# Designed miniproteins, single chains, continued (4), part 40

Each design is a single chain, and the fold is of that chain. pLDDT is the mean over its residues in the fold that is shown.

## One batch from the design tools (miniprotein)

Design m13365
Fold by ESMFold2-Fast:
Structure m13365 (fold): chain A 84 residues (1-84)
Amino acid sequence: MKERIIRALEEVAEEERKENPKWAEDIERVAEEVRKSSEEEARLLAEQVIALERMHASIARLMGDEETAAEHLEHAELLDEALR
């Protein structure tokens, strides 16, 4: 599971890098923490990133930016799939 979570986090970070470089950097730090964590802790860390992506989507939607909201939701779904 950890390897799958790390790959998903790295993919999301790469997709975020152009528009949100600081957030991409934070996701990369989470991926590094996942490498050092237990399998249970890795899942909890991934769930936190999913929650933040969904929050970013909600904020974007409230601001009328439906394209950015959809992008954050796609990132959340990619991470959620890695947990299955």
Scores: mean pLDDT 85

Design m13366
Fold by ESMFold2-Fast:
Structure m13366 (fold): chain A 85 residues (1-85)
Amino acid sequence: MAREEAERLLEEAVRILRDAAERSKDPGVSAALLGAAELLREGDIKGAEASGLYAAELASPEDSELIRKATEEAVRLGREAQALL
């Protein structure tokens, strides 16, 4: 049960970052978000947060806020998943 919930939360976190990457027209922003998703899959939540925030810094002002929120939500879900394991 706890493992299944942790897997679901992690899948949602990765999807949030991948969706943000797909919507980005900037290759650097997209690459940083995909890197963040991969780091979450590896259990490196701190690295994922840093990569996602770096993507937000590279983005336009409008997209920066959306990417920051996506990163914060994905990191939150990743930490919740780790707490269940």
Scores: mean pLDDT 85

Design m13367
Fold by ESMFold2-Fast:
Structure m13367 (fold): chain A 105 residues (1-105)
Amino acid sequence: EEKDLLLFQTILLLRSIIAEHERLAEKYKDKDPEASKALQEAVERYKNAIEEIRKNPDKTIEVLEELVQYEKELAEKFKDKNPDVAKHEEIHRRNLEELIERLKA
């Protein structure tokens, strides 16, 4: 069913973003501890988002919109301090916004 497929794709995207945050957190563990800590906090936020979506699928768009706002704030925070992290967060924001548009269609 289309709704089941979109939920599956949503969870896959969120899991992919978690893996990328974990990779960047490890990369910056010693080089940029502030960025590493923020990325670890992002991992926990995304894990909580997946759990909330699984428990209440009707809230999927609301949860994704909150993650979009979070990614914007994270990208802005690291724009000058760690441009590599900021670029990855902007990519995640765009992917989430594209998914929201597909879910609203």
Scores: mean pLDDT 89

Design m13368
Fold by ESMFold2-Fast:
Structure m13368 (fold): chain A 89 residues (1-89)
Amino acid sequence: SRELILRAIGLVLELLGLAIDAERAGDAALAAALRRLADLVLELYENEEALEAAEETVLRVSAALAAGDFAAARAAAEEGIARLEELGK
């Protein structure tokens, strides 16, 4: 649906923005994880559960980055990737 497409586009833009912030901070691994998560959101855009999982991941990564906790941000991004990959099977 148009609603799911627009929601997925919004999430991709947020994830790519976080990836730029991570790259700027020198965390290339986090940036790569966030770009992978954006790719998965684009692949699974018709899956509402995947979009909800990605939205939760964006909030968790954002909170961790705001706290300066890059380890927690990477863990949240990796958990989100694993969840979306499972939903895409």
Scores: mean pLDDT 90

Design m13369
Fold by ESMFold2-Fast:
Structure m13369 (fold): chain A 59 residues (1-59)
Amino acid sequence: MKDKGIEVGVKAGVDTAKETGNIALSSQSGYDAGTRLAGPEAGMLAGMEATKRALEILK
């Protein structure tokens, strides 16, 4: 399910941002996790949302 892929990807990206403090790694982790579960479109959406959340967390 696309929504599950996005949710898992966002969580992976946010966790990476908290561990590394690196927005680029957060985006990559979100994209990779989302894509692996639900395909490239879900990965892209997850990466974008993870980037937004990482920016807010690391502010």
Scores: mean pLDDT 79

Design m13370
Fold by ESMFold2-Fast:
Structure m13370 (fold): chain A 70 residues (1-70)
Amino acid sequence: GLKLSPELQQEVDEAMRLIEASVTALSVKRGIKTVKELADKTGLSVETARRMSRLAAEAGFSEELPEEPE
């Protein structure tokens, strides 16, 4: 496991969020319709895909994907 200071952790998390947001935007352009489809296509958890979708929308890369209730 990696140990980072809170400041470095925030910076790393921010960079990863931008990457995740761009992947979400591209997936939406490819016809991904829901958070679950994004998770299935990328191999990510549904929770991670939902977070990526929200971050992509906030960053202006795409619209937020709807999630299907369980």
Scores: mean pLDDT 66

Design m13371
Fold by ESMFold2-Fast:
Order: C-alpha cells, then structure tokens, then sequence
Structure m13371 (fold): chain A 64 residues (1-64)
C-alpha cells in the first residue's frame, strides 16, 4: 500500500540521516531530517501518495 511504502521510505531516510551524522556530515543529516518531517506530516494527514513522492524525491536528491 502507499502507506506501507511511505513508512518504509521514512525508515530508509532515518537510516541515511543517522549514517550522515556518524560520518560528521551534519549538513546532509539536516537535509534528511527536513524530508523526514515532510513525509511524517503527509502521513499524519493521510496523504500517503504525497508522502511516497516526497520520500522518493529525497532519496533521488540526496543519493550521491
């Protein structure tokens, strides 16, 4: 479901934020945190398709 997909994306973004923090890349960790908040807000409103879209865009933008 879109909800399950959005929650998995939230978990992946959280994992990547933690890895960036451990590497001392605070700027990247903060960018992940902002997207995590956006996905969480969309999920809280029941906007599951939007939550998936935001999460996928975050991974595309921040995957280097």
Amino acid sequence: SPEEKARKLLDELSRRANEAEKAGDIDTAVEYAIYIIKVAVALSHGDFEEAVKIGEEALKKLDA
Scores: mean pLDDT 84

Design m13372
Fold by ESMFold2-Fast:
Structure m13372 (fold): chain A 62 residues (1-62)
Amino acid sequence: SLLEEIKELAREKGLADDFIELLDLAVELGMSDEELEEMKEKIKAGDFDAALDILGEIFERA
């Protein structure tokens, strides 16, 4: 799944387990497939600030 690909990329890039937990919570809060794809691209690019901003937007609207 796209979520599993993102988790693998995050671990590959050395992101903490805390990030994986926040990502799982964001998905439970209604993160869309478009937001997941954007997250994947940001992590792949090494833009962790943008990845965290996406999580922040999800949590703010919850």
Scores: mean pLDDT 82

Design m13373
Fold by ESMFold2-Fast:
Structure m13373 (fold): chain A 76 residues (1-76)
Amino acid sequence: PEATATIKNAGKAGTKFTVTLVDKETSKIVKVINDVVADSNGNVTVKFTGLKAGTYTVIATDDDSNVSTTTLTVPE
């Protein structure tokens, strides 16, 4: 399954983030994506492929250690 996560108001446009994907049931880190750039509205959008169906926590951390989170649900 594939899913796209969007974190709104993550930071200033052009800010680089490290995005960490955590499986909510197992608390395991599934993926880490470096150098994700906030868009012109300060939103961070990440596409994940090859995920199992379930619920994940998406964590975006910038270079100033600011943290933004969202929940990603991957359908069956």
Scores: mean pLDDT 79

Design m13374
Fold by ESMFold2-Fast:
Structure m13374 (fold): chain A 78 residues (1-78)
Amino acid sequence: MEEEENALEGLENLEKDLEELEKLYQQGKISKEDYIAGLERGKQELEQLRKAFPDNEEIQKRIDELLERIEELLEKLS
């Protein structure tokens, strides 16, 4: 329960971090390389969480949604 609650909070924080990272890039405050590095770090954290909570459908769904978003952002940068 506590671990799952912490994971959901972590997912919300990761989503907010991605939003902030996108804003910083759009404002020219970070390089494209820094933006990509941040997105790749987020992806790694999500994959670790997915492995930690394989039986929790809510956590898995949230992870899949955030991974999809990261992949879309990376594709736009290519």
Scores: mean pLDDT 82

Design m13375
Fold by ESMFold2-Fast:
Structure m13375 (fold): chain A 102 residues (1-102)
Amino acid sequence: MSTPVLQVYGAKEEVLDFEGTVVEEGFPTPLGKVAIVDTGERLVVLFEPYGPLTGHLDLLLRGAASTGRIVVVLPPGSGLIEAARVGDRASLRDGVLSIEPA
């Protein structure tokens, strides 16, 4: 499954594309669903908000990324995080995130 990415936080200008493995399955939080991908070099947080990416949510995600985390924000309703399982292969290419079964 694949979806275009809404926003990336904490990435340097050269760090937009990655490949990795899902190490934490999609879990709910009060603001959205989260999964974690290990690229071998770093952990990347995938976040799918329940609602639109508002200015307040943008500020909160910038704060989360300020701790050295990379946060990839997916469109609400994509279902990509809900479908993700530990061991699945995740890739971000040209602003599109894909998760495929291992």
Scores: mean pLDDT 76

Design m13376
Fold by ESMFold2-Fast:
Structure m13376 (fold): chain A 82 residues (1-82)
Amino acid sequence: SSLVSQIVALTLILASSDTPSDADIAAAKELLDKAIEQKIPIPKSFLDVARGELREYLEKQLGDRPTATITGPDGSKATVYL
């Protein structure tokens, strides 16, 4: 959950930059890999905001995974990769 929040925050930061650093991209990939290893659900919206190399990486890592709809504490719904 906190790890997913950090990944989402990094993706939003990268999406707002025209030239993200190699270090920022590497950090985002590392956090994503750890989330996948721990079977933490990854929000589909993460893919929607990702660009360039990070987007291609996400499509490769998540494309074959099943999806589910989850309900947040506030009643909001999100599609996630399992």
Scores: mean pLDDT 72

Design m13377
Fold by ESMFold2-Fast:
Structure m13377 (fold): chain A 65 residues (1-65)
Amino acid sequence: VTSEVAESIAVIGAAIEQGIPVKVTHKDGKLIASFDAKSEEDRRKFEAAVAEVEKRGYKVELELR
């Protein structure tokens, strides 16, 4: 999918389902998801959410803070 809005919705939806507080931004047609991970468990949850979005065919860059 090439829709920027659809990509944002997919990432936010996946994060909400995993209970992850994530911020999504757009830069030069790229979708960037950032997450403040304070534990290994939080990192794994974030990676799982990103993997689910990528499995659906979206390109997502993750930023760990």
Scores: mean pLDDT 63

Design m13378
Fold by ESMFold2-Fast:
Structure m13378 (fold): chain A 73 residues (1-73)
Amino acid sequence: KVKELLEKALKRVDEIDKELIEKFGLTVETLREISRIRAAVLQAIKEGKSEEEIEKILEEEYERAKKRLEELK
């Protein structure tokens, strides 16, 4: 069900948000990457992507965010 998928995806996004803030600090750059991940996940849900596809998008965006933030150190 779409509602259960949305709730599960948003919980995963919240966990990733906390991890990024803990690792890189509460900065404009970290918040920008958090916003990108959330937007990508919400867009995938809106497009009717499967749970597996949403998890893949979430993981890919998280890895990209970590790489960008590490390059800024």
Scores: mean pLDDT 80

Design m13379
Fold by ESMFold2-Fast:
Structure m13379 (fold): chain A 70 residues (1-70)
Amino acid sequence: GAAEQAALEQLKEQLLKLLQELADKVKSLYPDAKVTIEERDGRTFVLTIETEEGTYVEEVDLLEAYKELS
């Protein structure tokens, strides 16, 4: 319903903001690290951290995150 759509939209904005803050912090602590946040399929966020030691990838599904918090 409309309430669910509003809650999901707010969660999306909040989660993107948190991921961006995390990316900024990682970059501040590790200048050689490359941090990328990608939105995929309109509901999935992919966080990629590339360092000399390797690449770390975390996928966050917005709907699953919403269910976990509920």
Scores: mean pLDDT 75

Design m13380
Fold by ESMFold2-Fast:
Structure m13380 (fold): chain A 94 residues (1-94)
Amino acid sequence: MAVEALELVRELVEKKRYEELAEIAEEAASISKNEEVKRLLEEAARKFREAAKTGSEEKLNEGARLLKKAIELAEKYDKETLEYLVSKLKETLE
């Protein structure tokens, strides 16, 4: 699942889907039961929101880096949040 989630994140970042990435990260943070996963998802969401407002690729890349770290930690400590992320990332790649 983590490898799949990481690949989906890469594709959404390439397509510059800033608002969708922010929404997914925000919702995932709200359901996460792991404090560190939640923190990384909240930080990722903030960066994606900044990227959406400014068109900043730097902020988009920072958000992607934080989201990828959250995915890797969720695989070990928060599988429910990882399953949510995979589902929502797939739905967004229409």
Scores: mean pLDDT 85

Design m13381
Fold by ESMFold2-Fast:
Structure m13381 (fold): chain A 97 residues (1-97)
Amino acid sequence: SLDELVQEILDYVREKAPDLLDEQDRFRFGLPLTIEQLVEYLLSRGYSQELIKEAIKILVDLYLAGVSLEEIQKQGFSSPLQYALAQAEKITGEKPV
């Protein structure tokens, strides 16, 4: 369910990188949305729950590694989320429908 997916993602991020979320559960990594709003948006764009979870894991790993926005842009991506989604597609072999 959406609520279970959102809770799983929140629990993962709070465990691995609690400082990545603000008091409204919005990513400090350049995302203007809460985790719930981000998940709803990605599901509406045809991303599977597995793709979303893998992308969040990659996004957290980028943050913990100290990867800058400039480094992401040098690889041809406009945002860390866009990079994370592209890498999640490669890892899972899935694409948004």
Scores: mean pLDDT 80

Design m13382
Fold by ESMFold2-Fast:
Order: C-alpha cells, then sequence, then structure tokens
Structure m13382 (fold): chain A 81 residues (1-81)
C-alpha cells in the first residue's frame, strides 16, 4: 500500500542519512510538501518507528520499532525482490 511504501522510504532515508533528518530534508528527498512529510512522520512516531531526536527537536531518528521484525514484514509486502 502507499502508506507502507512511504513508511519504508522514510525509514530507509533516515538510516542512510546518518540516522537523523529534519521534516524539510525528508520532504526534499522524497519530493513531498513539508505538510505531507510531517503527516507521514507523525504516523511513524505514533507507531514507534520514528522519534524526535533528544539532542535536536527539529530532527527525527529511528525509533525502537524500526528494528523489529515488523519492518522486515513491511519490506516483504512492499518490495518483492
Amino acid sequence: SLKEQRALQILDLIAKSGGSLTVKEVAKELGLSQQTASRHLAYLEEKGYVVVSPTDRRKRVLGPKAFDDDVEVLKEAVYKV
């Protein structure tokens, strides 16, 4: 689904960008408006996949659920290799 695909794109982007990104950086890299990027990040924060960085409130980092087997299940659903 689009939500699952976007969630994985954001998680992969944070991981490859040194582990932290601002809403503006996510929006720019994925070609989204800042409002759309903020909504997707809010969804990921609600689910525990992303958290606000403790050292810089403008940045988002991978949350505890990003390392769960659930992320691998989402990859299998979205990326068929």
Scores: mean pLDDT 73

Design m13383
Fold by ESMFold2-Fast:
Structure m13383 (fold): chain A 85 residues (1-85)
Amino acid sequence: LDELKRKQAEAALKTLENLVKNYSESNIPILDKALLTIYNNLSYLNKEELEKIRKILEIFSKHEDYAVQVRAKAMLDGLNLYLES
């Protein structure tokens, strides 16, 4: 179970890395799934991976698409709270 969750979290991070390079408005469902997967599996990610996610979310929080901004800001708030715990 832990190995599967780790692999799911790694795949979701890779999805976010790909989306930051090649975003399209049709990718909102893909973004939502990746963010949810990461949020549910934060404890399976190391500090370097969490920092990569934080940087990607900061980029998306400034995106011209409000739907992307809102999702990124909400996730960034949750991630920052987790990292300060």
Scores: mean pLDDT 82

Design m13384
Fold by ESMFold2-Fast:
Parts: structure tokens; C-alpha cells; sequence
Structure m13384 (fold): chain A 93 residues (1-93)
């Protein structure tokens, strides 16, 4: 159900934000990818994304996550902003 996937996405983005604030880049990267995966699944079910578009977004998130794990602080800042935007958008739905 879309509402369940959106709730999971919100929970994962919030966990990613918390992990980033604590400097736990490994967990932040993991939670961010899970958040993007849940969000894109919800958007595919809602008819707002194709499965191909969702798969691309997940791959981009996975690449960003690998860079964060490698210590890329600029990508970590962008991932933090993206997770915050995702969480705020989900709260407004």
C-alpha cells in the first residue's frame, strides 16, 4: 500500500539524517538507499514514476551512498539535504 511505503521512506530518511548528524556514514548510506527505494516504490504504485525511472534513481542513490562511505563530505552534505527534503515532502502528504 502506498501509505505504508511512504511511511517506511520517511522512517528511513529520518534514520539517515540522524546517522549523518552522528557521523555514522555507513548507516547513513544504508538508510538513505532504503529510503529512496521505498519512496520510488510508492511513486511507481501511485503512477508518478515508471519502474525504469525508479531503478535509475535507486542506482544514483547507491552511487552517492558509496561515495559517502568513502568519506566524500560534499556528497554527504547533499545526501543530508536530499533526505531532509524527502522527509519534509512525505510529511506534507
Amino acid sequence: RVEELERRALEYFQKAIEALEKGDYEKAAEYYVKGVTALTEALVEAGLLTQEQADLMIRVAEEAAERVKAGDEEVAKKLLEDARLGAEWLKAR
Scores: mean pLDDT 86

Design m13385
Fold by ESMFold2-Fast:
Structure m13385 (fold): chain A 71 residues (1-71)
Amino acid sequence: MSPREQREELHREFARELSKLPDDVRLQEARRFGAEVDRVEAETTDPGERLRRLREVVEEHKRRIRELLEK
């Protein structure tokens, strides 16, 4: 699978987790995720490093979504 395809899959994975949140919280988390992705892309042009960091961002946001659903 190409780095581009892997990046698209990570975005889809985040979108699936995001859909579990109420509408009012969902928009705030989507904006936060977008800002983190923008930072990763600004910091490096290497496809492999971008993919590694994007995976970390997705895992962090999945954890945050889980915590929000618990409370």
Scores: mean pLDDT 79

Design m13386
Fold by ESMFold2-Fast:
Structure m13386 (fold): chain A 87 residues (1-87)
Amino acid sequence: MAREKLEKWYEEFKKLIKEIEEAGKAGDSKAAYEATKKADEFLQSMAPFIRELSESEYAEDAKKFIEKALTESNRVLSKYKDVITAN
């Protein structure tokens, strides 16, 4: 079911965000950069499927997923920007 797939992707995304936050807290610029790139690649890989769901009966679920993912990503990236860009 599409909603279950979105939930599974969100759980995976949370793990990637946690990797960024842990690397950021440790001041590990390389790990923080690699974790950020991995999270961006994950979101890009899902973009076609999210677009398809946005044109279906699951449009609201897809929209909420995107809004939630972008909010969490922006929060962590803003907080640890200096660590991520420190090379």
Scores: mean pLDDT 80

Design m13387
Fold by ESMFold2-Fast:
Structure m13387 (fold): chain A 87 residues (1-87)
Amino acid sequence: MEAVEKLKQAIKDLVDDEEKQKEALEEVDKAVEAARQLDAQAALDHLNKALDIAVSGAKTREKQLELRKLGRNAKFELAEAVRNALA
């Protein structure tokens, strides 16, 4: 999942708070697991939580905007994966 992996890398690079970085990565992994279980709502909820944690741990507006951009791409990728699996 290219967009999810890019988001995970950006969280490692851009989230300055180590504890929030760890929590955000755990929530991304939960979102991927929910998508594997075909629970689109749980996947979206976990990605939204991951992004809120990641953005709160990023010190600059540029870092926050990049995280939100990559987060939108990851949400689309997970939604498409669930939709395609249900088709």
Scores: mean pLDDT 87

Design m13388
Fold by ESMFold2-Fast:
Structure m13388 (fold): chain A 94 residues (1-94)
Amino acid sequence: EEIVDLIETLAKKFGVDGRTAARVVLAMAGHIELPEEEAKRLAADPKVQKFALYLLFELQSRGKTLADITLEQAKAIIERFVEGEEREELLSQL
């Protein structure tokens, strides 16, 4: 999906690892809740801030919002960026 490819491109551009990028995007789109300490840590990280901001800009430039990250897109994001036990845990939260 185009959204998954956009996320991968921006994660690489800003030096955000795939697992972190997936967790940030899923939380922003309302699919999961991050533990409070993880949410605070990621919100304070400049590279994560740039990644999140540019994702919003790129979605808006396409006439899209975080609501367009549907359940199907969320599953595709998890499958692209997350492996093993954590993949199963995230998929079970959707």
Scores: mean pLDDT 87

Design m13389
Fold by ESMFold2-Fast:
Structure m13389 (fold): chain A 85 residues (1-85)
Amino acid sequence: SENDKTILLLGDLMRDIDDIYLWGYDNNDLDKARKEIIDKILETSKKVSPEVSEKLKEIAEDIENGASYSEVLDKLLEIIEEVEK
């Protein structure tokens, strides 16, 4: 159940990231989209285990350093797969 809660939180985060990136592309404002996504990731990091929290913070840092949408999703999927064990 604790793992299920983490999976649900990460699934919600992935949906938010998809919506925010799509908004950023449609409005030609990817800088605003990236900032909002970083805020969402950091907020989610407060609600999960320390191990998952550190991995989420690394993704936020990767976005600040120019990581693409697909790279961000691939990393989130890796975290979900590890939690599903």
Scores: mean pLDDT 86

Design m13390
Fold by ESMFold2-Fast:
Structure m13390 (fold): chain A 78 residues (1-78)
Amino acid sequence: MMLPPDTTEEELRRALERALGDRLLEYLRQNAEALLRGAEERLRWAEENGDPEVAEQARRVLELGQRLLQEVEERERR
């Protein structure tokens, strides 16, 4: 379908968000939760085995997962 010639950036963004829909939000949530779980287990393993490099990597993955989860929550608030 053709977009109307006066489609605003806001209207286009809303149309894309609707087209991406609940399925993408659920997929992103599942990915964020999986990243957080995996990173938590990896961090625990690294702390138990005294591997600071793996621990640092796991913390970076936790940050990524938390950011992704925040993004999903922000979109769900709309």
Scores: mean pLDDT 73

Design m13391
Fold by ESMFold2-Fast:
Structure m13391 (fold): chain A 89 residues (1-89)
Amino acid sequence: SAREEQLRRLEQRAEEYEELLKQAEQLASDYQARLAELQAQLDANPESEELKRQADEATSNLETARSEAEYYRELLQRYRRLAQELREQ
């Protein structure tokens, strides 16, 4: 039926955003770990412009990954809600 086809598409979108969310959360975790490593290196050499640049880049990348994770989380919740509403009709 048209309803079953629409439900399948909504569920597929939810699965896609769940996977993208997991990837964004993993990237955020990786950048957070890298930033911690760079901060430890900066504590030992606070005048290193290269380490400061790398820490700034890691901070920017972490912020981007966190923003993407939030965006995908909102989309995942939206598509799950739409699928649930369609099942209840």
Scores: mean pLDDT 90

Design m13392
Fold by ESMFold2-Fast:
Structure m13392 (fold): chain A 87 residues (1-87)
Amino acid sequence: SKEEEVEKLKEEAIKEIKEAEKKNDFDRIMDIVVRYIAKLESLLSPEETVEEIEKFLKEIEPLLSDEMKKKITELVKARIEELKKKA
């Protein structure tokens, strides 16, 4: 189902972020987040995409350093604002 596909995408993204964080690979974490959001947009409405992004951000927040949290929050906030213009 669409719900199962969305959950699988989230699980895979979180796993990849955990691996990238262990290597201190900030660029990889940013790439994973961008690709995850793009995949959500292909499966969900803009409104549903925003809701899933907000849930994802809350789940990954404990996994990240304070500096990485700030950078990812800035990227995610910009993408959410862009999506809200489409909704």
Scores: mean pLDDT 82

Design m13393
Fold by ESMFold2-Fast:
Structure m13393 (fold): chain A 103 residues (1-103)
Amino acid sequence: SEEVKKELLELIDDLINGLKEVRKRATPELQAELDRIINELKQIKEDLESGKLTVEEAIKRINEILDRLSALAQRAPPEVRQELGRLIRETVRKLNEIIEKLK
């Protein structure tokens, strides 16, 4: 669905922007890890836009990134962990709404 694809692209942009905000308060080591994830999300966005990834493949890759972000949050200082946890929960909620539209 073109509408589902559009909503998924918007979710990726929101996640990238949210991670850029968290990055501002992160340690240098965590900033490097967040930069890698941001670049991977940008690539998923480009590949989804170009048709190199299906919606289902993009969802799988986003879930893998969310698992990695959850692991990073557990290792982060409390303030950054709280901000990452909130961003992850909001992204999971939106992603589940998109997945329901595929049924």
Scores: mean pLDDT 89

Design m13394
Fold by ESMFold2-Fast:
Structure m13394 (fold): chain A 82 residues (1-82)
Amino acid sequence: SMELARLYAAYKLKLELLKKEGGPQEEIDEVEKKIKELEEKNPNLKVEAKLEESDSVERIDSVLNLEKGIVTKEDVEVSEKE
């Protein structure tokens, strides 16, 4: 589902930021565990994420804004579709 894809992307970004900032290992482990749980329960998320992994910083920012309820999925799709 879109909610799971959004959550998965947010956790992956949070993990990257924690590693860059040298955050607590406990938080890194917790985020990695949540990512693995999502991947194990939803194998299709891994495949879908791989297809979009290299395409646009704007997409990642929009996904994070969707989690806050600031930007809708339709707004993101309109921005990326010609």
Scores: mean pLDDT 62

Design m13395
Fold by ESMFold2-Fast:
Structure m13395 (fold): chain A 61 residues (1-61)
Amino acid sequence: MVDLDAIRAHLDAGEASVQAGDLEAARKHLEGVKEAIGDQWADLPAADLERLARVVDAVTA
């Protein structure tokens, strides 16, 4: 069972960090998202996957 509350908390904080220009904090929250997902990627809703992809793109640009 995936912890969606933990994933969404990290996504919210990661998005806020990107908006503030704090890419180091954004990377740390991205790591937190990956840890919260573990091997349960199939349980993640498409909307949360899209949010994750946008944070990744912002951090890697």
Scores: mean pLDDT 79

Design m13396
Fold by ESMFold2-Fast:
Structure m13396 (fold): chain A 91 residues (1-91)
Amino acid sequence: EDERKRELLKKAYEAIKAGDMEKAVEYANEAIGEIGALVVVAGAVALGLPREQIERAFEVAEENLPEELRPLLELLREAAERVYAGEAVYS
């Protein structure tokens, strides 16, 4: 069971790196339940992915998260804005 969860989280991480946010959320949710979408968004932001990929992660997360967890998603949105600001400096 624990080994299966680790394998699913590894697959979620690889999907995040590939920009496949739908598959990343699917794997994360299988591993850790409904909060998996938050982990996918946090991972995309932490990896400094392009804005379009991070925005896709937020879209998929909004479809998969309960309303009660939406405040945590808003905190991640603030983190994403910092990443976007950093990218603008390099443009």
Scores: mean pLDDT 78

Design m13397
Fold by ESMFold2-Fast:
Structure m13397 (fold): chain A 76 residues (1-76)
Amino acid sequence: MKIEPASQEAIDRMKKRYPEEYQAILEAAEKDPNEKRRLTHLGIIDGVLQIEEGVLYTDRKLGREEEVEKWEAEKK
């Protein structure tokens, strides 16, 4: 599967619902140049990196995949 860049709408939704998690991801990317390059190239999906095929980065790093899915369905 190809990693998809985040839409501006998805980023905006993440900022609204999970501003702290969104900032934590941006701060992590700024500390690591490789992560910053990845964010620039891939974008953020629902405020998180989608680096695994078919799996949100939140599942791996934040453990909030179910919460993110509920939030996205509600705020579509």
Scores: mean pLDDT 49

Design m13398
Fold by ESMFold2-Fast:
Structure m13398 (fold): chain A 60 residues (1-60)
Amino acid sequence: DAAEQLILQKYDPSSNTVTLKKSEVDALGIPVQTLAEKYIIPMVKSGKIPTPFGYSIIAD
């Protein structure tokens, strides 16, 4: 789905982090809390993204 693909595209394997722009999150139509809880955290738990990891949403 579009949210999962965005997270995978924005994942940086060298730092083990995901950095999203506010405009990209807004384009998905998903609240930031929902994105974290229903996409990012489950993807870490399922092994799609390694742990430890950090994520941030930055102003564009």
Scores: mean pLDDT 73

Design m13399
Fold by ESMFold2-Fast:
Structure m13399 (fold): chain A 71 residues (1-71)
Amino acid sequence: SERNERVTELVEWLLERIRKEGLSPAQVEGMRRALAGLISGRPPEEMIRSMPETPDSEDALQAMKDFLAEV
């Protein structure tokens, strides 16, 4: 579907940005898991709520929320 293709493009863009900006492996893994759920059609709100907390989790969750608003 168009939504799934759009999400895949945004996921690839976000992963490239993460790689360049040097997020920790734990933050990358958390985002990867949430994005896999989004591609599978899970509601963004439920995925954000279930993400594990990290020292910078609030900023990471806000960035994820902003990203998910684009799809």
Scores: mean pLDDT 57

